# Ledger of designs, part 12: designed miniproteins, single chains, continued (3)

Each design is a single chain, and the fold is of that chain. pLDDT is the mean over its residues in the fold that is shown.

## One batch from the design tools (miniprotein)

Design m8391
Fold by ESMFold2-Fast:
Structure m8391 (fold): chain A 68 residues (1-68)
Amino acid sequence: EPLVLSPEQRREVAQVLADALAGRLSFEEAVARLLAIYETTRPLSAEERARIRAGLREMLALMRDSLA
């Protein structure tokens, strides 16, 4: 089922992405923060956790490629 984030949660996600790109967070720290943000609405399944991890990896790769 899709996870719907509030505008506040979306700002928190954007900050996690910015901090990860700037090297202020490791990949694992960024994953942990994203999972915490999403889990404020409900517990996540193992499949949802895996998708969030994969999505973060893909987003960081795309953003780095865009900046290079």
Scores: mean pLDDT 77

Design m8392
Fold by ESMFold2-Fast:
Structure m8392 (fold): chain A 96 residues (1-96)
Amino acid sequence: MLELKVTLSQEQIEELRKKREELRSAPLEEIGEKVQEAIDFIESVLTPEELELLKDLLDEIRALVASGKEEDLLKARDIVIGLIETLIELYELQQQ
């Protein structure tokens, strides 16, 4: 993990924690909006190099949200929650 640095601040990690909880508690009709808000925030805080590694995943999430199907919205939520959890874990390991 020392070779993989997360460039996120403590304040950005706290915002990711809030977005994760919003995604977990969101009703179906709000999932698309909350997923889009979470992706927009992630793109605003990651480096271009980090975003390139996530490009295909972020494109898949956007396609799922754009479909508007319940199955696709739920899948998009689960992928974004997993991504947020990974970013939080990497940050916590870096702070050791």
Scores: mean pLDDT 80

Design m8393
Fold by ESMFold2-Fast:
Parts: sequence; structure tokens; C-alpha cells
Structure m8393 (fold): chain A 75 residues (1-75)
Amino acid sequence: MLAARSAEAAEFARAAMRAAGDSAAAGAPVVDVRIEAETPEVAEAARRALEEALAAARAAMPADAGEIRAEVRVL
């Protein structure tokens, strides 16, 4: 069920980025987000969702908010 796992990974990435954005806005100087994916296809879905969520989070964050670092790894 590759499609279901990709959708789950995308939702997880969006949730993780929301939490990271909140932490950075609250004064955390650096927030690291790491997502581990079972397959390259799941990793690609997570990476796309992460890129979109990161852009949205940065648009909503104040200029003095902390840095968000994000990575996706294939297991």
C-alpha cells in the first residue's frame, strides 16, 4: 500500500513542520526535523510535503524566528 504510506508520511511531515515553526517562533535558535522513510517513494512524498510546509511556516514566522533544518532519509 505505497499510496497510503506516502500520504501518511506527507501528513507527518506537515505536522512536524508546524511544530518546528512554533518552536522557532517561540525562541528556539535552531530546530531540526528528521524524517525516516521506508522506501524512496515514501521519502519523495515526505520531501515534497516538507518543502511545501517549510515554505508556509517561513511565510508565517517572524523575521527574528530561529532556523529550521530539515532532512529526509531512506532506511
Scores: mean pLDDT 73

Design m8394
Fold by ESMFold2-Fast:
Structure m8394 (fold): chain A 108 residues (1-108)
Amino acid sequence: RPEELAEALKKAKSVEEVKKILDEFVRTHGIGLEDVLEALRLLAKEKGAPDEAIQHIDEALNYLREARETGDREAARKFIEHVRKAAELADDSVGVAARYLAEMFELA
């Protein structure tokens, strides 16, 4: 669930630990991309990330939903773009997790 992923990421002490947590939740627990973004949104708010970072997570979530509804490649690209922008603006585990999520999506 998003809250469980957010709590796990909150306790992460290194870039490698963040990546391991994301790999485990995505691959072992089968968490969906929408739930990953919701977890990042929850953690960003708790950590006091800039409003702009949270806004980019919200935009990424909207474009992910649009890409799933329409199959539009442009919506999928904008999803990745907003995840990357959130990663640039957020610190700590939120920024690392968002950057790794964008990398995972580009490899898929």
Scores: mean pLDDT 77

Design m8395
Fold by ESMFold2-Fast:
Structure m8395 (fold): chain A 78 residues (1-78)
Amino acid sequence: SMREELEKKLKELEKKLEELLKQPLTEEKLKELSELIKEVAEIALELGLISEETKQKAIEFAEKLKELIEEAEKNKNL
């Protein structure tokens, strides 16, 4: 039951990612991508598909991506 709900959620996030990638990759869309990466990593760990180390690296990557996007947005006002 719980596993099926998590697998369904993962498929929903996959579809959201596919739709996001069809749009121009603006700073706003890249921030959405970073949040999707975090959500997918958490669910994948709960499903036993990845290790805790892999989840942590994915979250760190998503956070770094968000930082770079926010810095780029700040510089765009120059």
Scores: mean pLDDT 75

Design m8396
Fold by ESMFold2-Fast:
Structure m8396 (fold): chain A 76 residues (1-76)
Amino acid sequence: IDGEVKAALLLMAAHLAIEGIRQGKRDEAAEFFKRVAEELGVPKEDIEAMLKAINDGDIEKLREIAVRTARRLEAE
């Protein structure tokens, strides 16, 4: 799996996590997102920041961090 595919998978996982937040399923969204991000080799600091955004229900913050992280994965 190359960086472009990892970036796409991370963005899809973030999109699903956002939908989980909107449905009031923050715990499920956080658990799902953590597993995907770990499998994609996302740095722990970025995972922790995105999990905090999910738990806070901060959709914009999650989107911002996910896009920045995806760009870094794509460059690898």
Scores: mean pLDDT 85

Design m8397
Fold by ESMFold2-Fast:
Structure m8397 (fold): chain A 72 residues (1-72)
Amino acid sequence: SSILDRLKKMLENTEMSEKDKKLIDDVLATSHNIDELRETMINLIRNDEASIGVQIYMTKEIFEMELEKQKA
């Protein structure tokens, strides 16, 4: 999927802590659909459970998901 490919590219191109890598992997593993993925990312941002860099990335992905939802 495009989101998996983008997250993988982020992990390869950015120095990221093992905690941040595990967090992204856990989010992807526990989300069964795009709505659950979006909700999980929103909750992680609200609870300040991710680094600032990961929060910025998640915010961008949430924005893209909302745009695609409005088109569909």
Scores: mean pLDDT 65

Design m8398
Fold by ESMFold2-Fast:
Structure m8398 (fold): chain A 86 residues (1-86)
Amino acid sequence: SVEEAVERLLEQARNMREKAEKIQKETDKRVSELTARAKASPDPEEQERYLAEAKKLQDEGDKRVKGMENAARGLEETAQRLREKA
């Protein structure tokens, strides 16, 4: 039924948003850990490497979160269109 299709799409969207939150939290944790390692390093080159890795990880995490949020929005919009046609 249309209602079952709508419910499934909204469930998938919610699942994607929950995964995005988990990715954000894990990214924040790992960035914090790398930043702490940089601060603890006596080697300026090693410090620069840890900070560069933290930045790349943050950028990758942000991209993944944005992608999942955009996908969730697409599912929510599809669900809304199906509901309006029913």
Scores: mean pLDDT 89

Design m8399
Fold by ESMFold2-Fast:
Structure m8399 (fold): chain A 71 residues (1-71)
Amino acid sequence: MVSPLALEAAIAAVRAGKRDEALQALTDSLVNAGMPEEEARKVAEEAVDRAVAGASLQDILAWVNEKLKEL
């Protein structure tokens, strides 16, 4: 669903201090995976917050994919 490479790039951008770029890239990836833009923004924002809080890429990817399945 969401590309692991796209998510990895977004998380790396967050950790490099490029939060806005990461948020936009994640939102676009979620919309491309079939999520409505408003919901994609909320999910992307929480994923970015999880990355800043120290969550692993694997945990964030699993959580995002679960949200996509719930839709």
Scores: mean pLDDT 77

Design m8400
Fold by ESMFold2-Fast:
Structure m8400 (fold): chain A 100 residues (1-100)
Amino acid sequence: SHHHMLLEEKIKEIEELFKKTEEELKKTSDINEQLKIVSQLGKELFKILESAPTLEIKEKLVEHIKKLAEEMIKKFSDNEAVVTALRILVHELEKYVKSS
């Protein structure tokens, strides 16, 4: 279906964005720069969600984002600032979709 193909495309965009974010986080030990990187991830994820044509697609995208965020949290488990920022981001994205 048209919606299925669009969902798969947006999932790939989200996966590429998380991969890029992981690579950027690995290049710096500065907490302020790491928080800026997570903030940029958040801005791009909100844009992707805003571009989704239906609530059903937004909900499926948020579930996939949660899975990728959990994987990133495990990789950066010793970095309390990054873990906290990612958890806050997931919560904000879930609130956005529920209010949409």
Scores: mean pLDDT 88

Design m8401
Fold by ESMFold2-Fast:
Structure m8401 (fold): chain A 65 residues (1-65)
Amino acid sequence: SMDELLAEAARLIRERRFDEAEAVLAELRKQIATITDPAERARLTTQVEMLEREMRELEAGVEPV
């Protein structure tokens, strides 16, 4: 499920496995693009964008917010 992929991406980011996290986030974006419900699509897109920001901040050597 997409929730399982979100949890996996968060775990990979925490473990500093950024290449693998990027692959999972890319798969999530592909699956989100198939969602017809705008509210659900927006919610999941926001979650992915938050994880992408956290990953970028960790890669830059700053504390995630």
Scores: mean pLDDT 82

Design m8402
Fold by ESMFold2-Fast:
Structure m8402 (fold): chain A 106 residues (1-106)
Amino acid sequence: AREAMEEGARRAFEEGNRAARAAIEGGEAGGRRAREEGRRAAEAAYEGGLRAGGPEAGERARRGGEDSARSMESGASRGDGSGQAAGGISAVGMGAEALVEGRRGA
């Protein structure tokens, strides 16, 4: 159902924006928070995709979010959490935004 995908995309977009703000704050705390919010965004995207397009759509959305979360985690571990978090969140936010744009363009 399209409504499920829209809900998932909206939640992912909101969480992605929160993560982006956390990354801008910088430091270990900012990076850690961004990583956590990024994971929530990925979960929301996965659930939305799964309900709308089945397992393949859900998996595709989840991979983008998880890759972003992993990049942020790696950066924080190396002492460059803010930079890695910003990059990862950018990818998650863009994905969610594209899903919302696709809905409006229908």
Scores: mean pLDDT 55

Design m8403
Fold by ESMFold2-Fast:
Structure m8403 (fold): chain A 92 residues (1-92)
Amino acid sequence: SLEEELDRLLAEFAERVKGKTPEEIKQIADEFVERLEELFRKHGATLEEMFDAFNRVLSLMEELGIPEEVLDYVQQKLADLIRRKAAEEAAA
């Protein structure tokens, strides 16, 4: 159900960002990344699964024509999430 829940989150994100300002999209993206992290934790997602999800998020944002400033913002947040997970794995 990780794939099904991710598909749902991506669809919800796509709908929520329609007609929004960059500032509003950043707020939506903050909530989206928090829910994505919770989803990964809930399903015990591997780094590989997280990278796959990261690629899907970036592809969707590009397709939606989201401004570069918001893309950079989200990419930084996703990179931080991956770095934290990699550090946890290295400590185990």
Scores: mean pLDDT 82

Design m8404
Fold by ESMFold2-Fast:
Structure m8404 (fold): chain A 98 residues (1-98)
Amino acid sequence: EKEKILEDSKAFLDRVEAWALEELKDHPEVQEAVRRFFDAARKKVEELINEGKYREAAILTVSTALLVLSFVEEYRLTGDVERVIAGLERAVKALEKE
């Protein structure tokens, strides 16, 4: 059960990351920020699953997808790569805080 939940969560995050990287392919600096964000999210999801916090892990997995969707849409609407990078960096720090 634990192994399957971790595998499914990571597979889902990998698919969302691949989509976001393709949408942002013309901006390598934003792609790097996205990769850092998903690395931090995967580590936190794994930590939560290892602690038996499956609901929290599922919520974080879905929230990670929704947050990156909002950043990609902000980029599409504004073209403001610096603002998107700053937002992703704040999200990484929030995930690393505890």
Scores: mean pLDDT 85

Design m8405
Fold by ESMFold2-Fast:
Structure m8405 (fold): chain A 117 residues (1-117)
Amino acid sequence: MDGVEGLVRAAADAKRVVVVIDGSAPQEAIDGALELARELAARGAEVTVVALGRGAAAVAARARALGLEAVEAADADEAVRAALAARPDLVVVVGEGEAATRVAEALRAAGVRVLLG
């Protein structure tokens, strides 16, 4: 619970936020990331959820049920492309896997501000 509040505060000035969620992440992390996305949208940010890898379809379906825009990405390269297409001020990457790490590194290399959740 404390992590979501911290990320909401860190993202408070961002107008366009992408939340990248690794579909293989623990359920608690996925739930926290979706709650973060919903809270940021409720505060007036334009939020896009990018659901990554195995389980991406289930994460994207949950995001859409919350009224959020969601994109499915099969791999890190698709997730980076989807995130950059949204022209974000900030990307939050949620997941500890190699694919999530590659997404965070590629977005930082492209000059995007990245937070890890």
Scores: mean pLDDT 84

Design m8406
Fold by ESMFold2-Fast:
Structure m8406 (fold): chain A 96 residues (1-96)
Amino acid sequence: SSLLQEYLEDAQPIIESAEEFAKTYGKEELAEKFKKALEELIRLYVDKSTPPEKILEAAKEVLELETQLISAKEGKPASEWDEANEEILKEVEEAL
């Protein structure tokens, strides 16, 4: 699907930023998990037969991994992003 390719290409700068951070701070495994989760979310989102619940579950995984990367970068507990992530997930659910 050309749409799948376009979304995957749009995600590359985000993935590259995560990989550069991981390379600097020894978090390469976390960045790899984030890349795989984001690519899976995009695949599920592009497939119109995917139930909304599966898209929401994949979005939760992406946010959790992104929060772990940001937490490591900022030196703050991941829980500091709990309220912001809950708001994002509510917006994702309402958009589906």
Scores: mean pLDDT 81

Design m8407
Fold by ESMFold2-Fast:
Structure m8407 (fold): chain A 110 residues (1-110)
Amino acid sequence: DEILNTVARLLIGAIKLAEAVGDKETEKRAQELLKKLEELKKNKGSKEEQDKLFLEVIELIVELLKNEKARSIIDDESIKEILKLLKEIASKLNEENKKKVLEKIKEIEK
């Protein structure tokens, strides 16, 4: 599944970035979400479980990118690519969660 592989790549990137800035809480959360994603890939998880996981992933990455230290070590091209991938994942969410995460994504585009 292409979208699940995209989510995995974003989580791996988030783990590395959180580690680089010393954000142990975000690093641990990203590792837990990656484990849940691998469980979802093996077990035919419900659409609701996938939607919840995608919401948590987007919120985690948005929170991490609000960290000034994290933003300072990522180049602008990489940030633009992350924003693009977050919007692609958001497109798979239900309308309520999609609206919430798109608003949060806009906060880190400024």
Scores: mean pLDDT 83

Design m8408
Fold by ESMFold2-Fast:
Structure m8408 (fold): chain A 65 residues (1-65)
Amino acid sequence: SKEELIERAVKKLQEAGATVEDINELIDLVEKGEYEKAIQFLIDKYGLTEEEARALVEELKKLVE
């Protein structure tokens, strides 16, 4: 489910020790509408799957919209 994908994404970020700087970069990309760049950032830096990264970015889009 989408909820399970978001849970796994958040867990991976926590386990990787995601910094406030990295989270701010992610939020900035989402606010700018650079969704594919935000997805690739999550995959490259935190090892998220494409499905996990897309689910998280879509959730963040709702919060910054």
Scores: mean pLDDT 84

Design m8409
Fold by ESMFold2-Fast:
Structure m8409 (fold): chain A 90 residues (1-90)
Amino acid sequence: GELTEEAKELLERLREEAKRLLESLSLEELEERIRRVVREVLEAKGVPKEKQEELIKKVLELFRKAYEESEEETLLLLEMILAEEEKLKA
């Protein structure tokens, strides 16, 4: 069915954090955090270094486009990055 209460609370916290980051950080600072998290996720999945850099570049290009065109899409991407960062800590 629909999202559980625990999942709803997590998504709400991730959105609040994403909004805070978008308001407080520059584009360069946001990109650095995204690059770090994506690299760590790809390393955890065993992706080769050469392919990691290619995928990181593509993610950053998508993020820059969202940043210029859509606040909602930017927030969604940041929420996904924060969710992946939380999984790395678990």
Scores: mean pLDDT 80

Design m8410
Fold by ESMFold2-Fast:
Structure m8410 (fold): chain A 88 residues (1-88)
Amino acid sequence: DADAQQKALVESILRLAEEYGVKLDVSDDTSVGQIMRKVVELYEKTQDPRYKELLEDIQDLLSWYIRNGASAQQIKDKTEEILKKIRG
């Protein structure tokens, strides 16, 4: 279900942002592309390396998803793997 996968990607990106202490103003209708644009804009305005690191982790998740395909659960599992690297 594309809607479930899209929701899982958005929720995963928001969880990654939270680990970097980044608050993103998003709604349930906000696309992955819109979130990516917001993070890029924040990095361009602030030059804060946390936005660059967040963007790289989001790009890792999305590249993995595009290359392999994934269920909503697999997206969540991959997100937990990335979060462990951030926390460790």
Scores: mean pLDDT 82

Design m8411
Fold by ESMFold2-Fast:
Structure m8411 (fold): chain A 82 residues (1-82)
Amino acid sequence: SAAEQAAREARALELVRRRIEERLEELRRRGEPEELLREIRRFYDLALAGNLYATPEELDEAQRRALLLLQEAVAEAAAELA
């Protein structure tokens, strides 16, 4: 049913959120700059809201790195759910 599908999607999204938080904490413990961590969280929030429309070519170098790390963390979480 649509309700069961929505419940599965909500659960998957919650697991992705958890993995992103774990990744951000790991990066913080490794000494990554706080500015980079803030940019990753910003892109994460935009992506979850469905509002991330920027291409890699439209971003500066630090923003592209933040987006790449976010995409890698999301891909790792998705692989664990598969």
Scores: mean pLDDT 69

Design m8412
Fold by ESMFold2-Fast:
Structure m8412 (fold): chain A 103 residues (1-103)
Amino acid sequence: SEIVEEVLRRALALLGYPERLIERIIEVYKEHKEEPPLIVYSKFGEAILGVLLEDLYNDKKIRNPLQFDKEDLERIKELIKKGKVEEAAELLARMIREHQSRY
């Protein structure tokens, strides 16, 4: 999904990832998004975030093993479905930063 790619790209940029690495993460997500999340993670860890966003956007059961807060997941789903790419990217970057600070 183009909107999932754009949200992921902007969130990774907000987290300080270099452009070439962002493009590689998106490539892995696009090629492997239908595979189990652990397989996607083994190809490139951050590509699993694309799988999470894809599952949220398509109303699928979340396959992501990352333990994000339910309220944050509901909010990001709403933002993506409304096409609010910048707000969704900012929320995703915050969620990732908070998750990394716990582990």
Scores: mean pLDDT 78

Design m8413
Fold by ESMFold2-Fast:
Structure m8413 (fold): chain A 80 residues (1-80)
Amino acid sequence: SPMEEAARAALREAEEFLEEMEKEEDPNDPKVQKMKKQIEELKERVREALRNKASDEEIARLIIELESLIGLARMWLWAK
């Protein structure tokens, strides 16, 4: 379904961002650790929604939340 494809795309983007953070950021920075944990938590919620065949509306809300969090994390990292 288009929504499942969108969710998988969002999960791939989140994984790529986490890999970028691991390569470029200080893993001992508490703010980096917090952002990584929040992104990992939202990734799991998206995966869980897909497993449980959640509504398209619920999946869309989770995708928006995940993409918004990644956007804020990017802005914060470049403001350093």
Scores: mean pLDDT 85

Design m8414
Fold by ESMFold2-Fast:
Structure m8414 (fold): chain A 98 residues (1-98)
Amino acid sequence: MKDSVEFHVDVTIAMVRMAAAVEVLIIKKEAEKKFGEEAAEKIAKEAMEAADKVIEEREEEIRKAAEEGREGEATKKLKEEVEKAIRETAKKKEEELK
């Protein structure tokens, strides 16, 4: 039972991190065109740090949801919160460059 929960937690976090990395890469490419490579690297770094923080803060909630058979709902919520953190962090940094 616990081994299955740990597997679901690990897979969920890995999938969310991969999706976050792809979103950050897209934001970085768009920022390079507007602000240059150096600024885009800083935006990407801070956006990914924001994503990692959300994942870390939600790990226990995902574990509990997996134990209760509700990992799908917790995964969807985590993906939405990670995407929001990435977009809000990128927007804030872009506004600092205007």
Scores: mean pLDDT 82

Design m8415
Fold by ESMFold2-Fast:
Structure m8415 (fold): chain A 71 residues (1-71)
Amino acid sequence: SLLDKVKEAANSVELSRKPTEEELKILAEKIEEALKNRPSNSDKLTFDLRELMKGTTLTIEDLAKIVKYLE
């Protein structure tokens, strides 16, 4: 599942801190939305990461590492 992939990404990259299970679930849902809309969005990665920051306490840099792992 996407959530399992997000968990593996968070464990595989060097983050400033370990996210909670709830944060990873929110992140997975937002990444799924972003991936579905990638072809139509003008500011794809940057806007996705800014939205992913909502509901988490992760930095844009940490979120970028997770998203890059999932591509």
Scores: mean pLDDT 69

Design m8416
Fold by ESMFold2-Fast:
Structure m8416 (fold): chain A 82 residues (1-82)
Amino acid sequence: MKYEITDDDGNKYTLEVEGKGAILTDDNGNVYIMEETENPNEFIITDTKTGKRYKAIKISDNEYKLIDLETGEEKKFTIKPL
């Protein structure tokens, strides 16, 4: 199933969920892997090009917070079905 994600800067991403894995792709073709954690409201996102990691925290069914694990910088994301 596919979803559109929009960040607080207006950048767009496509999330594709297959089985237990999820892949996020930005408009520049960069690929990120989304992995489940022990907390059902928390996910780890890894940039496949740089190895940089983020923590995504579910706020609601259509809103997530993303935390840069190197800098601690936070962004908000909205999600909608495609």
Scores: mean pLDDT 79

Design m8417
Fold by ESMFold2-Fast:
Structure m8417 (fold): chain A 61 residues (1-61)
Amino acid sequence: LSEEERKALLELMKKMPKEDLEGALRFTPTPNADKEVRDAAYRLARGASDEEIEEILKELE
């Protein structure tokens, strides 16, 4: 993913309820998924705080 796409994806995940993020992770085919995107989504699904989301954004820059 490009930097802009990663930021857009994280903004979408931030706006999504945690339960919906967990569901999305279960249905996402993972063999070729971007590891950083999967890790970010997993942390959000596990109930990451807004501060955790900001740290994930910094890691994905």
Scores: mean pLDDT 57

Design m8418
Fold by ESMFold2-Fast:
Parts: sequence; structure tokens; C-alpha cells
Structure m8418 (fold): chain A 108 residues (1-108)
Amino acid sequence: MEEKFKELEKLLKEAEEEEDPEKRLEILEEALELLEELFKIMTEKDALRLLELGARLHQLALRLLKEIEDKELLLRAIGLVLRTIGLMLDIQLKFNIPKEVFDTLISR
């Protein structure tokens, strides 16, 4: 579990440092797949940490939308944003995280 969280944090840092939008998209897609795997095996104590990492992924994906000019890459980036927010909502609902906490993380 902890190893997968560290891997996710590493991928998000690599995405923040990547200058090529296409490579950044690929890293963020890998990060989302790992986030989805963590969601399946996580416990309630991990919920806030996973939600915070999901919020970070969402912010990076939204930033990427402004940088992409290629239509195919843009469609992938839109899909990434939608999948990420959907997963964050699933985490919020599964573990009964207060709406106020969720809204604060999304608003960052």
C-alpha cells in the first residue's frame, strides 16, 4: 500500500516537471491507473490521502488542457479530467467524507 502511494506521488512530481504536454499526459494517465488500483484496495484511513492526491492529479490535468493543441491529445486529456473527478466523487461517497472537505480540496 505505502509503496503504491509513493509511486503515485513520484508520478505526480514527474508530471509537474515534464515540459512536453504529450509525455505529461502519459504520466498523468499512469497516475490515474495507479489511483484507481489504490481505490480498490484502500481502507478508510487512506481515504483523505488518496483524495488529496486525486485533487493534485485533477489540477495537473486541468492545466494540461490549456497547453494541448492536438485534438486527439485534447480528447484524452478531457477523458483524464472526467475520470479523475469521477474517482474523487467515488472516494468521497464510499468513505462518507464531508462535502466541505471535498469542496476545499477541489477549490485548491
Scores: mean pLDDT 83

Design m8419
Fold by ESMFold2-Fast:
Structure m8419 (fold): chain A 83 residues (1-83)
Amino acid sequence: SAEEVVEELDETEKRILEIADPNDRKIVMIVASLTMARLAARDGRLELAVRTVEETVRYAKEEKMPQEVIDELEETLRRLREL
């Protein structure tokens, strides 16, 4: 459901902010992307929410973010695809 997708994305943001510097420009971009995904999910646009998370994973890999951040985003994407 949209509510489960929103809760999953909110929890992902919380975990990322526990392991990364919230003032890092690249982390700010990742958080912004997760916020956009949550807004899409709240609007019932679940396919757009999943696509936004896919783009966020790609961004994190291209920017060579810590593996822990990439792993959190990939696990979130996997769970969203099962909802």
Scores: mean pLDDT 87

Design m8420
Fold by ESMFold2-Fast:
Structure m8420 (fold): chain A 79 residues (1-79)
Amino acid sequence: MSMEIKVPDAEIYFEALKKAGISLTEEELEEIEKGGREAFRQLMVERFGTAGARFARGLEELPPEQHEAAVEELLNALK
């Protein structure tokens, strides 16, 4: 069942991905909107492996001012 109510986490995730220069497909965006944090975690693991898992966890556990550090850690892991 699809809802148009965005959870705060989804907006934070989209902003962090945008800052990292990561583009999502329409299907990937829809999965996150429907599944929330769990869908985002699965997508990050699928695309980036263990680095994606750590990134998703960082965004869930850290305050918004520290999300930039989570983005930087993801980018460093992808080098």
Scores: mean pLDDT 69

Design m8421
Fold by ESMFold2-Fast:
Structure m8421 (fold): chain A 71 residues (1-71)
Amino acid sequence: SEEARNKAIEEAVKELMDSQAERLTREDLRQLVKLAHKYPLSKEIVEKLLQLARRINDPEIVAELEKLLAS
């Protein structure tokens, strides 16, 4: 089901952030932003991605994640 798919994606992203946040590259973050446009992610996960994007100093990824939080 769509709900089961969305839950699985949310849980996979959450697990990735909890275990691998410091190892994520700019390219990984760009792929996660694309995923967030296609599937609903919680505001908590999007905010964690935004904090990481600010830390690695990527203004384009920051702007896209800020737009997702504003929606």
Scores: mean pLDDT 79

Design m8422
Fold by ESMFold2-Fast:
Structure m8422 (fold): chain A 76 residues (1-76)
Amino acid sequence: SMKEELVKKALEQLRGLVDWFEKNAPKLPPDKQAEIKARFLADLEALVEYVKKHIPELAEEVEKEVKKAKARVEAV
């Protein structure tokens, strides 16, 4: 379905953004690191809520990927 395809693309983009943040965070001022980190965490939570509401069959898979992404972002 188009919704499942959009979620898959969102997860791919999310992984790319997390990779970028891990690589570039040490070059950013602490205030900007905190701001970007907070935004990532909020967006990850919003994605989980969206999937649970609209595509519940993908919820477990998305939650696992989001948990990994959160751990990576928080480790920065």
Scores: mean pLDDT 82

Design m8423
Fold by ESMFold2-Fast:
Structure m8423 (fold): chain A 65 residues (1-65)
Amino acid sequence: NIELAEKIAEEKAPEVAEVIRTKGALKGQELADEIAREASEKYPEVDPEILKMLILMKATELVMK
C-alpha cells in the first residue's frame, strides 16, 4: 500500500537524514534498508523497495536544505 509506505517514509525521513549528515550516505542507506525491512514484516502490504526509495528521497531532500 503506497499510502502507508508514504506515511512511514515521511515519519522516518528526518532520522535517516540526520544519519546521512552525521555518519554518511552509506549508514543512511543501511538505516533505510532496516526500516523498510522491519515495516514490511509488520505490514505485509508495504513494498520494502518502494518504502526504501521514498525514505531515501525524502531524507535526501531534507539533507539538501
Scores: mean pLDDT 83

Design m8424
Fold by ESMFold2-Fast:
Structure m8424 (fold): chain A 100 residues (1-100)
Amino acid sequence: SKAEEVAELAREIKLLLEKVYEAVLNKDYEKALEYIEEAKKIVEKLRELTGDEETAKQILATLERIEELVKQKAPASEIKAELDKADALVGEMVDKVLSE
């Protein structure tokens, strides 16, 4: 179903956000950027499936902020705060679909 597909894509994004944090802790910034780009592609698929343009734009903006912080080699704690924001927004998007 659409809800099952949305939940699966959201799970994939959340796993990628965890991988971004692990890569940052290991100072593998190139791999962190690869995971962010993969997450952006899945967010675009969620945008298309849900029609939730506003939440998708917020997630993408947060991912772009994370990308900038990773490129600047910002503290892991600052990157984690933005990753937690992205995770929360993804959860919000799923909750909206599951409440329909």
Scores: mean pLDDT 89

